# Designs tried in a protein design run: designed miniproteins, single chains, continued (4). Part 6

Each design is a single chain, and the fold is of that chain. pLDDT is the mean over its residues in the fold that is shown.

## One batch from the design tools (miniprotein)

Design m12176
Fold by ESMFold2-Fast:
Structure m12176 (fold): chain A 94 residues (1-94)
Amino acid sequence: SKEEAIKRIEKLAKEALEKMKDATPEQALNIVKRFALEVIGIAEEYLDEETLKQIYEIIGKYGKKIEELAKKGDVEGMKKVFEEMVKEILELIK
């Protein structure tokens, strides 16, 4: 269900942010990549094909920005962009 998808994504986002607290840029990037794969799996299970396509677009857009910040060693910037990505995904689903 849509409500189940939202709950799972919110839980994964909180866990990812906690893991990023003391992470290196490489570790933070791997946390974001794992989060993206988990969100895609949730969307495939609980959401329609159109919403899944839009989630792929959001992940691609924000993923590119996060990768650029990782190259600069900016973990705080990565966390902020990650939070923006999560908000856009949740607003799309809600």
Scores: mean pLDDT 89

Design m12177
Fold by ESMFold2-Fast:
Structure m12177 (fold): chain A 95 residues (1-95)
Amino acid sequence: MMEEQRRTLREGLDNFEKDLDGLEKLVEQAKKDKSPIQVYDDALQGIKVGRQQLDQMRKKAEELGDEELLARIDELEKRLDELEKRIEQLKKELE
């Protein structure tokens, strides 16, 4: 049971990392393409949903006492913070 929960959470984090990698690339590409503000607003909405997902994953990792999964979640939260700051900076450049 616990090993299945750890596997499911690990798979969820793997998928989250892939989605985040894609979002980071999309934001940098949007800058190069001089994309409209809506692309950045959509990315910020994605970050908001991602934070909610990571909060749920953190609670599960804490229940499992899995320090490795908690460390992965901390790194992903840090990446979301940096991406949000990056998007806010890019939106200001469009003003």
Scores: mean pLDDT 85

Design m12178
Fold by ESMFold2-Fast:
Structure m12178 (fold): chain A 80 residues (1-80)
Amino acid sequence: VKPKKGTGKQLLKMSDKELLEKLETGDPSVLTEAGLLYLLGLLSTKKNQLVRSYLMAKYGDGVSKEKYKPIFEKLKAEIS
């Protein structure tokens, strides 16, 4: 049985800038929780776009990486 982690709730409470910084650390626990929150639709529109573009730009196929890299970089520039 996998115990409940507080990481997902912390990601929901973070500012867009804090979430961006956590995603860029490449921490697998952060990436897993952020990806789960994105899939469940639990993030705000801007956080949802940030998580989607980051995961697709870094871990998607070549087409997804090409498509989402500029979207992620634009969101990153707007936030940080």
Scores: mean pLDDT 71

Design m12179
Fold by ESMFold2-Fast:
Structure m12179 (fold): chain A 106 residues (1-106)
Amino acid sequence: SEETQALLDETLATLEAQIERLRAVKATASPDVQAALDSTIASLERARETIRATANAPDQQAKLTIQQEYGVLIIHYTVLSRVYPELKALMDEIADELQAQVNKVS
């Protein structure tokens, strides 16, 4: 549907914006945090590819895929917020952004 296409476009834009923000933060991070951010960016890029693959899928499949991929990313961000105090504010913010979007899909 047109509404699901708009949701996919918003989802892909959100993931791209989060990738860009993490790349910017990585530039000033400690080596351990840089490695964690590289892993996180790779996870976001995989999620973006998985979601993009649903562009021609039925509405329910696209919505379920967004919910599942966002759920995995939210858990990942929550773990990083606990392990790396310097990332806590950023991880909490981007996790809350994904949670708000999941609530619109549900």
Scores: mean pLDDT 88

Design m12180
Fold by ESMFold2-Fast:
Structure m12180 (fold): chain A 69 residues (1-69)
Amino acid sequence: MATETITLEGVSRADVQRAMQKAASRVDGVLAISAEFDGDTARVTVTAESAEAARRAAEEIRRLAEELR
């Protein structure tokens, strides 16, 4: 089990939530994704079966969040 945390700035709560849901459906081995919001900043934590799965999910979330801007 591994965790990866990323910070997203200027992305709406709804877009962050959509990115999290899409990443969870696209990356195998994801166990949980959580987000903490502070103003226009979101801190997203991915928990996965492996460090590789956590990293892949975090990268997918960042990519999707940028596309949903």
Scores: mean pLDDT 81

Design m12181
Fold by ESMFold2-Fast:
Structure m12181 (fold): chain A 85 residues (1-85)
Amino acid sequence: MPEGEEAARRAIEAAKRGDSRMAAGYIGVAAAMGDMSSALKAGIEATKLGADPKLIAESIISGGMFSGNYGEGKKVAEEVLKAGE
């Protein structure tokens, strides 16, 4: 969805500015829209840019619950946490 992709782009810009909370928030918005692929890609990239993978994982889980994609959200959150190791 274009809206999930836009949220993902904003998350990466926030991560580049060192704003982990804003990055996690935008990734959570992508997950809440049901765009788990954008949430995954942005979550991994934001983590590589120094954003807090735990904040990102929590936001993905919350967004996944909101969109009815809790199971997929948990898997995406686990991949983001692994990228932070």
Scores: mean pLDDT 85

Design m12182
Fold by ESMFold2-Fast:
Structure m12182 (fold): chain A 118 residues (1-118)
Amino acid sequence: SKEEEIRNKVLKILEEMRDLLTQMKDIAKEVGNEKASKRLEEAIKRLDYVIEKLKQGKISIGDAYREVLEAVRIADIALSEIKKTGNEEAYQKAREILDKMLEHAKEIEKLRDEYLSL
């Protein structure tokens, strides 16, 4: 169905966002920022839960979108903490990851709106 097509597209984007969060966490670890690493680990756990529940049909695409916005918020806080280390290369890489996450969030918002229009 078209509903399954939209759900599968959302799931693929969520898996890509999980990889981006993992990359940012690795950067936080490399620069020795335990606070940023812990925040990103929390965001990964939240996203893993969202992916599992969406696969099971136990949450809506709207619920998934709200949790994505929370993951982005946590990543933004972690980026600010990485910036405080003074490592410009790490900050630049983490900023590029956050930018990709924001684009994925916009794509999920569009898919949510398509789903609600069915």
Scores: mean pLDDT 89

Design m12183
Fold by ESMFold2-Fast:
Structure m12183 (fold): chain A 68 residues (1-68)
Amino acid sequence: MKKIEELKKKIDELYSRAPEVKTVEDARKFIEEYNKLRIELEKLKLNYPDYKIVKHSPYFETVIKKKK
């Protein structure tokens, strides 16, 4: 539970820090970090079946509210 909550906070924090990204290099690091957190959250959800409260089939949309 705490790990999933922590990962969600980190993802939100990354989005809040997006305006600090000024270079292509920073953008690459941002995307890499984002994808890393996304994959970890997905793996945690697979290990906890009762975490599937949402009815959607797309796992990535279920894990992270919006991709844009």
Scores: mean pLDDT 59

Design m12184
Fold by ESMFold2-Fast:
Structure m12184 (fold): chain A 72 residues (1-72)
Amino acid sequence: EEKERLEAEIERLRAEMKAVLENTPPGADPKLGLRRIAETAEAMAKLAEEQGYHDIASRFRELAEEARKAAE
């Protein structure tokens, strides 16, 4: 259950990041959205690691790094 929930969250954040990158309206700040995704992914990585899901935590950290780089 917990592992499935965390995996679903990874997929959700990936989809959200893709949506921000591909479909951000001209009036919106895409970097703000990307930074929020990175922050959420970092928090989820810490939670997954504390629960012993090191592979999932690593995947969250990769997502956070991608979001941070995209926000540059």
Scores: mean pLDDT 78

Design m12185
Fold by ESMFold2-Fast:
Structure m12185 (fold): chain A 98 residues (1-98)
Amino acid sequence: GLGELAIALGELAVALAKAGRADEAARLALEAGALAEAAAESGTASGEQVLEAARLAIEAARLAIEAGADPKLATAAAITAIGAAITAGLKFGLPPPK
């Protein structure tokens, strides 16, 4: 599903960043974060899957910056992943208001 795909893209982004493919890693981190957000909003992924994908995307963005990625691209990836984590927290982590 979308959650599994977002995790797979996040893992690939981390691997690319570790290989020194900084801009490619940042681009895939952005895609992973966007898919994690879509998975959270659609309800087709578990909150655990969305948070794992967001965590991988944030790690990939951080490693990409360290490897010399375009700071605009890496920042966009990190912000997108943080947004996915917030959506997951709101949708899966918060009890309904009384």
Scores: mean pLDDT 82

Design m12186
Fold by ESMFold2-Fast:
Structure m12186 (fold): chain A 82 residues (1-82)
Amino acid sequence: MPPTPGLTPLEQRVLELIARKPRTVDELAAELGVSRETVQAIVDRLEEKGLVKRLPGGLYRAADSDEVRKGTEQLLAEAAAA
């Protein structure tokens, strides 16, 4: 998959806050001083990019680089080792 560098400053701030600890959309909206709708759109985009994961209870966490790479290597291993 092509790398997607160049998060917006707000997307990067959301990701940094989630990376410190799992947070809800409401907590992120309060911390950043933006609307819930704005944060929801940002976390949806970050999830689409594979940078965050939704947890039970409406929490979001940062995806680990190892999780992204391990998934890709598993698919390649199955294709190569058939």
Scores: mean pLDDT 70

Design m12187
Fold by ESMFold2-Fast:
Formats: sequence, C-alpha cells, structure tokens
Structure m12187 (fold): chain A 72 residues (1-72)
Amino acid sequence: MVEELLEQARELFSQANILSGQAARYRALAEFNSDNPDLKEQLEQKAQEYQRQADEALRRAQELLERARELS
C-alpha cells in the first residue's frame, strides 16, 4: 500500500517536472515574441495551461505522500 502510493507520487512528481519545463519554455518564447502581441498571448496561454497541469500533478503527488506518511 504505502509503496504503491510512493510510486504514484514519484510518477506525478516526474510528470509535474516535465510539464513545468514546458511551461517555462512557452513563457520564454512569449517574452521573445513581445513585439507580436497575438502570438505572445497564445504562448502565454499555453504556458499557463502547462503550469496548471504541473500544479495539479504536484498537488496529487503531495496528497499521496501525506497519505503514505499517515499510513506508515
């Protein structure tokens, strides 16, 4: 039980890291394209979407770690 929770948490942390990296890339691209407001806005929206997914994965991972801690 606890080991399964820790494994799922590890997978979610890995996913969050990848998604957060994608968000950072899109934020950088938006900044680089600051002279094109339409493109900048689209890139910022993509960055925010990836960040939202990263935050959700991180939250789930933290919940699993907390539950594992309670069960151990």
Scores: mean pLDDT 85

Design m12188
Fold by ESMFold2-Fast:
Structure m12188 (fold): chain A 80 residues (1-80)
Amino acid sequence: MSQQREEVEKALEEARKEGEELIRQISKVDPEKAKELKEEFDKTLAMLRRAFEAGEPAEKVIEQLRSLVEDLRRKKEAVL
């Protein structure tokens, strides 16, 4: 459990950091869209953390975090 918690916490921090950078890049082109995406991204990060606390396997949470960042990256490409 402690090892899995460390992996999830690391993945959450990495996702937050990468997501913030992607949103910052979008905000230079479309600040309104960036605000919407940030709110959705932050909400989903909080939801995934709660899912792990509720018993979701670490591997699944990490996979969903990777998908969340990848989705945000695709949205950035669509805006830019």
Scores: mean pLDDT 83

Design m12189
Fold by ESMFold2-Fast:
Structure m12189 (fold): chain A 80 residues (1-80)
Amino acid sequence: NKAIELYKKALDALKQGRYVEATQLFIQASNEINKIEDKEKKLKIQAEIYKLTADYHKEAGNEKLAKEHEELAEKYEKEL
């Protein structure tokens, strides 16, 4: 999925300190998500994004943010 791939690239740019590139990629990912009219597909993509963000925070040592994003991913998966 294009939104997920853009989001992964954004997180990689963020890890490398390329903040301007990361911001542009996050905007592009958001725009791709907003084009999705299928509610189930949109919820699945949002859940995957929360999981990717949780993994990012876990690797960075941000345990509370990692847990919060894991819980958001689970919530979105349960709404499918």
Scores: mean pLDDT 80

Design m12190
Fold by ESMFold2-Fast:
Structure m12190 (fold): chain A 89 residues (1-89)
Amino acid sequence: MLELAVTATSYINEALRRLRAGDRDGARRVLTDALALDRDVTASSARVRSELYKKAGDEKTAEALREISRGLAAGDVDGAVERAARALE
């Protein structure tokens, strides 16, 4: 349980770094791997990270992570990448 959550969080953090760098294709690959690892755990990890960034006052990163969480929960990686990238603008 803990090891899976740590791995899921690592995938979410990597996708976020790629989105910030403008690498949408890289982010899509990472989120596809995250979905294949475990949909519910990776979606939950993105949601928890979104809440932490919101409390820290980083609303753009919080919204991007919320869109990643929604997309993973729906199995929609392309939509997650597009909406998260827009939120970071």
Scores: mean pLDDT 85

Design m12191
Fold by ESMFold2-Fast:
Structure m12191 (fold): chain A 104 residues (1-104)
Amino acid sequence: SEIARAAREGWRELVEAARAGADMAVAARALGAAVAGLAPEEARPRLLELTRRMEEAARETAVDPEAGVRRLEEAALEAARVVGSEELARVAREGGRELREVLA
């Protein structure tokens, strides 16, 4: 639940960054780093790679919002699989939905 709580907080910050026109890439990196920091050490290298993909996807939303959100959600869902958490997967889907609404 701690890792899922951190993910919910990170997604909230990402959505707020989108609403404010702030740097979504910074928020995406913070979300990914928080999840990686709470994950088992063996999963951490893969999660840090996925964090970089999330950061890139967040930058993509400035050019192609739909493609950027899709790639961001895909990377977050892969992170949930790496951790083995259905709660993280649900958080990622919910966050992706809210982000699409903000960027529409």
Scores: mean pLDDT 88

Design m12192
Fold by ESMFold2-Fast:
Structure m12192 (fold): chain A 60 residues (1-60)
Amino acid sequence: SDVEETRRRIKQLYEENGKRALEVVKKGVEEGASTFDIMKEIAKLNEETTERIRKIRAET
């Protein structure tokens, strides 16, 4: 049960991360942000998602 619940929570985090990454790209392009700044914001988002996944795994 815990394995299945963990898998579902992790999948949801990856889906949320993907949606947020697309919003970062869209907003960055609209605001004239550099590719470097956009990639840096995506890297921060990925780091936050990785940390959340790490915490979920620590709970199981």
Scores: mean pLDDT 84

Design m12193
Fold by ESMFold2-Fast:
Structure m12193 (fold): chain A 85 residues (1-85)
Amino acid sequence: MEDLLLEISDRLRRALNEGNGAAAYVLNKLLNAILDNPNISPEELREIMDKVIEEFKKLGYPESEIKKAREEGEWVIKLYEEYQK
């Protein structure tokens, strides 16, 4: 779990430094969800990601930014699932 949190935190810092705001927002939301509940399910993480993506769509974010944000969220969920095995 500590290694997982470190990897997510490093990717979040990278997204912030590169100006990838939508990706950084998704990474931050998922990181905080795991920190608040280390036993959170991958299904609950996906629900959080999907709600954030819908908000980006409502706000008129470009499709390219939405795709990148989803890619970052999918990466977190897959990594989290691997650590739960």
Scores: mean pLDDT 82

Design m12194
Fold by ESMFold2-Fast:
Structure m12194 (fold): chain A 61 residues (1-61)
Amino acid sequence: SLEEKIKKLEEELDRLTEEGIALARQIRAGDTSKRPEYEEVLAEIRKTQEEIKRLREELEG
């Protein structure tokens, strides 16, 4: 169902957010090699947020 898909995406978003926080901390500590991975995580967060929004619109509209 759409509700189940939204729930799974919300769980993925939570995991991506935790990963992003961890990577941001590493970069601040001086590990600039993590920057491309951090940028990928931010892109995936945005994509996941857009997908959640789309599915919510389908559920409501």
Scores: mean pLDDT 86

Design m12195
Fold by ESMFold2-Fast:
Structure m12195 (fold): chain A 69 residues (1-69)
Amino acid sequence: ASLEDLISEATPYSARAADALRSAQERIAAGDKEGAAKELQAAYILLTDVDAPAALLDRVVALGKTLKE
């Protein structure tokens, strides 16, 4: 649920960031938590490059922390 919401929220700011979030979702489904974390980091960088809202960036960070569970 939270990753789907993030993809939807990121799409109007950066299509590349949205694609990175989708890749993270696929890696989570495959059990690749480390690969998913790298894709989330890529999305974070892409979103900062387009001055996306801090609230959206904070949500990407929060999702990355969830992967440690």
Scores: mean pLDDT 81

Design m12196
Fold by ESMFold2-Fast:
Structure m12196 (fold): chain A 87 residues (1-87)
Amino acid sequence: MSPFLRAAEEIVRRQLAAARASRDPAEKRRHVDHALVAVILAAAQHGPDHPGVRALEAALWAELRELFPEAEVARWRASYEAAVRAG
């Protein structure tokens, strides 16, 4: 695994742990947004089809489905797809 991809994975892990621990809905959303940005940056650096990026993306969506309703997760997925298309 590249050092960049490993750093992105660590950021995602920490931000999702902080989201789980937070009781404030606004803080939960900020932590998710930070995790999403880390995945977007990994996709920009390695390409969205890179196996490590695909694994990180899949792990993000799996965690978000445990924390939030599918409608909320779908909004973050749409943001990711838009960012990947723009880059």
Scores: mean pLDDT 85

Design m12197
Fold by ESMFold2-Fast:
Structure m12197 (fold): chain A 97 residues (1-97)
Amino acid sequence: SDRERLDRVIDKAIGILDDAKQKFPQYRDQFDALRDRLNRARTLPLRQAMREVIDTLQEATNLMSQVAQQTKDKWAAMQAMTLGAMELHVVVMSMLS
């Protein structure tokens, strides 16, 4: 179902945010705020949940790009996490079509 597919996207996105938080603990509060938004999205009506997940993933990719620019020694790890979040964004966009 679309709900089960969305829940899998949210689970994967939370995994990316948890990895980012461990590697970049100075941004923990920002990553935790995005994680909380994803968990709250699970309780919304399906189409509203999809839009909230899209918006949250966009904010996550923007934050990860900013962190990558400031943390040259961990650039490759942050870039990989950013690409993962962008891929999940595309999946949810396809569900809205």
Scores: mean pLDDT 84

Design m12198
Fold by ESMFold2-Fast:
Structure m12198 (fold): chain A 100 residues (1-100)
Amino acid sequence: MSKERLELETEASMEAIKGAVLVLQGDPGGEGVLYAAQAAEYAARGDSEQAKRHIEEALRLGREHGDERTVESLRRAAEIAERAGEREVAELARRAAEEL
């Protein structure tokens, strides 16, 4: 349903805003959070390729900075991707969170 897609897109956009605020505040974990949240936005829109690329970048940034919020953001991205029907994206995000 279009309402369900709009709700997923809104939830993902709110998570991306949180990540953007952290980046603007100079928080070293903010970029990982932002990339994971943007992966959720792409997944909510059905853009699996961009979602996967953003998860890979979030994993790289999480490994460099060791930020627990990136793990939480990746778990949130997996939840949103699963609800959007993007199973491969959801699985990739879960594995990325488990690797951190």
Scores: mean pLDDT 83

Design m12199
Fold by ESMFold2-Fast:
Structure m12199 (fold): chain A 68 residues (1-68)
Amino acid sequence: SMAAELEEAARVIAEGVARVALEVDPNAKVEVEYRVEGDTVIITLTVNGLTAVGEYSRDQALANLRAA
Protein backbone atom coordinates (compact mmCIF):
# COMPACT_ATOMS: atom_id res chain seq x y z
CA SER A 1 0.00 0.00 0.00
CA MET A 2 1.08 3.63 -0.43
CA ALA A 3 1.02 4.14 3.35
CA ALA A 4 3.43 1.22 3.84
CA GLU A 5 5.74 2.58 1.12
CA LEU A 6 5.73 6.05 2.73
CA GLU A 7 6.50 4.54 6.15
CA GLU A 8 9.45 2.62 4.63
CA ALA A 9 10.60 5.77 2.79
CA ALA A 10 10.44 7.76 6.06
CA ARG A 11 12.60 5.12 7.80
CA VAL A 12 15.19 5.13 4.97
CA ILE A 13 15.37 8.95 4.89
CA ALA A 14 15.69 9.11 8.71
CA GLU A 15 18.56 6.58 8.67
CA GLY A 16 20.31 8.52 5.89
CA VAL A 17 19.94 11.86 7.68
CA ALA A 18 21.33 10.40 10.93
CA ARG A 19 24.29 8.90 9.05
CA VAL A 20 25.13 12.24 7.37
CA ALA A 21 24.90 14.08 10.71
CA LEU A 22 27.40 11.62 12.25
CA GLU A 23 29.71 12.00 9.22
CA VAL A 24 29.76 15.78 9.86
CA ASP A 25 30.33 15.39 13.62
CA PRO A 26 31.20 11.84 14.79
CA ASN A 27 30.97 12.92 18.47
CA ALA A 28 27.50 14.49 18.13
CA LYS A 29 24.48 13.24 20.04
CA VAL A 30 22.10 12.56 17.15
CA GLU A 31 18.41 11.70 17.48
CA VAL A 32 16.08 11.20 14.51
CA GLU A 33 12.31 10.70 14.48
CA TYR A 34 10.01 10.21 11.52
CA ARG A 35 6.28 10.31 10.92
CA VAL A 36 3.86 10.23 8.00
CA GLU A 37 1.00 12.75 7.88
CA GLY A 38 -1.23 12.10 4.87
CA ASP A 39 1.11 12.11 1.85
CA THR A 40 3.90 14.00 3.66
CA VAL A 41 6.95 12.46 5.33
CA ILE A 42 8.24 14.52 8.28
CA ILE A 43 11.76 13.97 9.62
CA THR A 44 12.87 15.54 12.90
CA LEU A 45 16.63 15.69 13.42
CA THR A 46 18.12 16.72 16.78
CA VAL A 47 21.90 17.27 16.95
CA ASN A 48 23.36 18.23 20.35
CA GLY A 49 19.94 19.56 21.43
CA LEU A 50 19.36 21.64 18.26
CA THR A 51 16.29 20.52 16.30
CA ALA A 52 15.54 20.81 12.57
CA VAL A 53 12.42 19.55 10.78
CA GLY A 54 12.33 18.48 7.14
CA GLU A 55 9.24 17.71 5.06
CA TYR A 56 9.17 15.47 1.98
CA SER A 57 6.32 15.16 -0.50
CA ARG A 58 5.12 11.67 -1.44
CA ASP A 59 7.06 11.79 -4.74
CA GLN A 60 10.26 13.05 -3.05
CA ALA A 61 10.01 10.36 -0.35
CA LEU A 62 9.43 7.55 -2.87
CA ALA A 63 12.35 8.80 -5.00
CA ASN A 64 14.58 8.56 -1.90
CA LEU A 65 13.33 5.02 -1.21
CA ARG A 66 14.11 3.91 -4.79
CA ALA A 67 17.60 5.49 -4.64
CA ALA A 68 18.48 3.58 -1.46
Scores: mean pLDDT 84

Design m12200
Fold by ESMFold2-Fast:
Structure m12200 (fold): chain A 93 residues (1-93)
Amino acid sequence: VEVSASLSTSSATAGVQTTVTVSVTGSAAGTVTVTASQNGVTLATASAAIAAGETVDITLTFTPPAAGTVEITVTLTSAAGSATVTLYVQVNA
């Protein structure tokens, strides 16, 4: 299986609430799980069902506690297997 993703924004500000839409395309039908984390702490998670070759938009809302990066992990889980892609949001002070 294959998964690809893009973010509506690649930048955020520490202490300011941010909404990011993650557009996910999967090669197989299954469940897409998107997790935003910073320094090993989960800030938000959401999931959606996806059909083979479909693009689904998943919205995450979170407030980054620190400057640096927020890691966006996208995992597609299907009967054929799983695939993961990681994207980054740059957090300014």
Scores: mean pLDDT 87

Design m12201
Fold by ESMFold2-Fast:
Structure m12201 (fold): chain A 54 residues (1-54)
Amino acid sequence: GGRDATITINYSDGSTETITTPVRNALSVINQILKNVGGTYKQVGPNHFLVNLY
């Protein structure tokens, strides 16, 4: 397969979800999540992002 990014989502209730997407789509996916709920994100590895939702 192509190069994939891992997005780890930390929800306000303490639950966690992991999503895998092509790296070119990672910021688009993160932006869509943040637009719906609100939160912040950080890049923690070459292809790994952490999303913290309010």
Scores: mean pLDDT 82

Design m12202
Fold by ESMFold2-Fast:
Structure m12202 (fold): chain A 72 residues (1-72)
Amino acid sequence: HMEAEVLLALGLIYLAIGKLDEQRGDFEGAIESYKKAIELFEEAVRLGHPDAPRYLEIAKENLKKAEEKLKE
């Protein structure tokens, strides 16, 4: 399924951007990137991509951790 593959690929790009932002202390930027990754992975899950559920959970965990750091 081409659409599910494209959504997964875009989600992985945003997940990587979020991790880079987090490494440089940009937790606001990381949160925005992780939210976009979550939206893309949720759509990939809906379209039946087998790897999407795993990456969705990773993005959700990363979002939660970045939000916790922003509160500090």
Scores: mean pLDDT 86

Design m12203
Fold by ESMFold2-Fast:
Structure m12203 (fold): chain A 88 residues (1-88)
Amino acid sequence: MDELIEQVRSLLTKMGDAIQNQDEESFKKLVAELVALLEQSKDIDLVKELIEMVKAQIERLKELKAEKYVELLEYLLKKLEEVLAKLE
């Protein structure tokens, strides 16, 4: 459990760096790695928690008018919802 959480945190940090560097290709590759990790773990509660965190972050960024960041997080949210649907 702890190792999985640390891997997820590492991927989220790298995704943030990719967004700051405007590297959409690296961001999408990191999303694919996160999706694969979550599908292998089958931890439905963790996927639900990540969905709620991403939704909260999207709402904050909408208030800041960070439109490109919002688009990338909406892509991540869609992929997380697809994982949840496969696991349920």
Scores: mean pLDDT 82

Design m12204
Fold by ESMFold2-Fast:
Structure m12204 (fold): chain A 95 residues (1-95)
Amino acid sequence: SPLGREGAILLTVMGILLAGLEFILDVLKKLNAPEDVIKRVEEIYQRAKELLDEARKLWKEDPDNPENLAKMRQILEEIEKLADEVEKIYKEILS
């Protein structure tokens, strides 16, 4: 269905964002970033993982449910805000 396809695209974008967060966390650890910075990024990454798991459960339960799709869109927006926060931290450490 069109809704099921949109949900699959949302999950794909969320997965790409999480892969980027994991990569940044690995780089920060390799660069010996301050412990507080690493801990903050780990907390953000864990929150983003929980949000993606929630979105996956909503889509698996009923991919054609417009209410579930609306919740998945909200979850993506939250993950995007978390990714933006990590990008700002990362740029500050590299400066």
Scores: mean pLDDT 91

Design m12205
Fold by ESMFold2-Fast:
Structure m12205 (fold): chain A 71 residues (1-71)
Amino acid sequence: MSRLETMYEAGKAIMKNSEETGTPVEDLLRVVESRLRGQGVSDEELARMVEAARRGIEEAKKLLEEGIALP
């Protein structure tokens, strides 16, 4: 998988975790972002990865609004 595809899938997992635990999506996303920075990911690459994760979050949110269970 591409790095961006992996982050898109991570975004869907973040939304699922937020629904199950009640933790805000933004707090979970910040944890992932902090971890990536700790791994030496550049700010430019990090911005693209976060954008991919946000697209995954939005897709998962739409599925939940339509009554579809997240995988």
Scores: mean pLDDT 79

Design m12206
Fold by ESMFold2-Fast:
Structure m12206 (fold): chain A 74 residues (1-74)
Amino acid sequence: RIDELAKEAEELAKKYGGSPQAAELGRQVVRDAPDREGVLERVIRSLKYAAEKDPEAAKIMAGRALGFAEEVRR
């Protein structure tokens, strides 16, 4: 369910420090996406992978995840 994916994305974004600027860009991307669930699943997967390998990349993905979650739950 999309609400569960949005909640997971928000929790991960809070953990890894997503910025408001990155969140705004993320909101635009998901708004125009035909498959919002797929976009959320992919960003969550990418963020989890980045968190294991590259903390700086995880922070960037966290901002994007926050924006996706905010737009989906709007």
Scores: mean pLDDT 74

Design m12207
Fold by ESMFold2-Fast:
Structure m12207 (fold): chain A 72 residues (1-72)
Amino acid sequence: MEEEVKKALEEGEKAYALAIRAGMHEEADRIAQLMSELKRAYDAGDEEKVRELMEELRREVERVKERVKAQE
């Protein structure tokens, strides 16, 4: 759990930086929100919500990467 959460947050931070550089402020805000919610759920011991938020964050990270690639 902890290692998986850490990995998800690291990928989220990279995607956030990528979104900011690409001018994707709405997507960056969404990723920041999901990272914050994930940390909160993890601290609360809500394993089910942690799993759901990790999956949502993963989807948003992929969306940002795909859109940045399309802007080439």
Scores: mean pLDDT 82

Design m12208
Fold by ESMFold2-Fast:
Structure m12208 (fold): chain A 75 residues (1-75)
Amino acid sequence: MNAGEVAGAAVAHDSLDRETAEATGRALLENPDASPEEAREFALKAGADERAAEGVARVAETYGARSTGRGLLAA
């Protein structure tokens, strides 16, 4: 597991329910070139609150959408 996958899993564990983490993770894996803003929007559409969605966006900004998505699904 790379650092982005670990960071994504941490956000899912601390800030998202399982269903929201899975939906967000799948959207990011389907859109691996997504911007941090798009990653935030995917999290909001999946049911995340604004603070949790911002956490997802920050991980995607640092590590990319694909690694973030894999981490969210691993949690």
Scores: mean pLDDT 83

Design m12209
Fold by ESMFold2-Fast:
Structure m12209 (fold): chain A 74 residues (1-74)
Amino acid sequence: MLSPEELAEVERRTAEIVEETRRVAREKGIDAAMQHGGRLLKELLDEFPHLPEAVRNRVMQRVMDALHAEELAA
């Protein structure tokens, strides 16, 4: 089972990925943000391969929501 410390680390890193994705979208555009955010998301999921499905889905959803928000703002 995922420890509370591991869950907190995953959520902290997810927030960093969301912030970085929004920054890249504003500075370099949506296509660059999709590539960069997708790479960071893959790296996070590869580092935590045994995440519970609900946590994995929440992480992916937060990054996708950030991309959609910046796409709609453009």
Scores: mean pLDDT 82

Design m12210
Fold by ESMFold2-Fast:
Structure m12210 (fold): chain A 67 residues (1-67)
Amino acid sequence: MIVALRVPREAVPEVEELIKKHGGKVLSVTERGDEALVVAQVPEEAIPELRKFAREHGGEVVYEGEP
């Protein structure tokens, strides 16, 4: 499935590594001031871990859906 994460810019490398670790693929990264929007295709099983990571780093999951 597709997810979009809003995270602080400094958290982007860790988000990308977490996505790859769970067998996902980063589709795009859009930086906007001090924040970044990371769009990725991930297994559904990875979603809870991505939500936890985003919250712990001052971000959030802004979208979850089909490709």
Scores: mean pLDDT 81

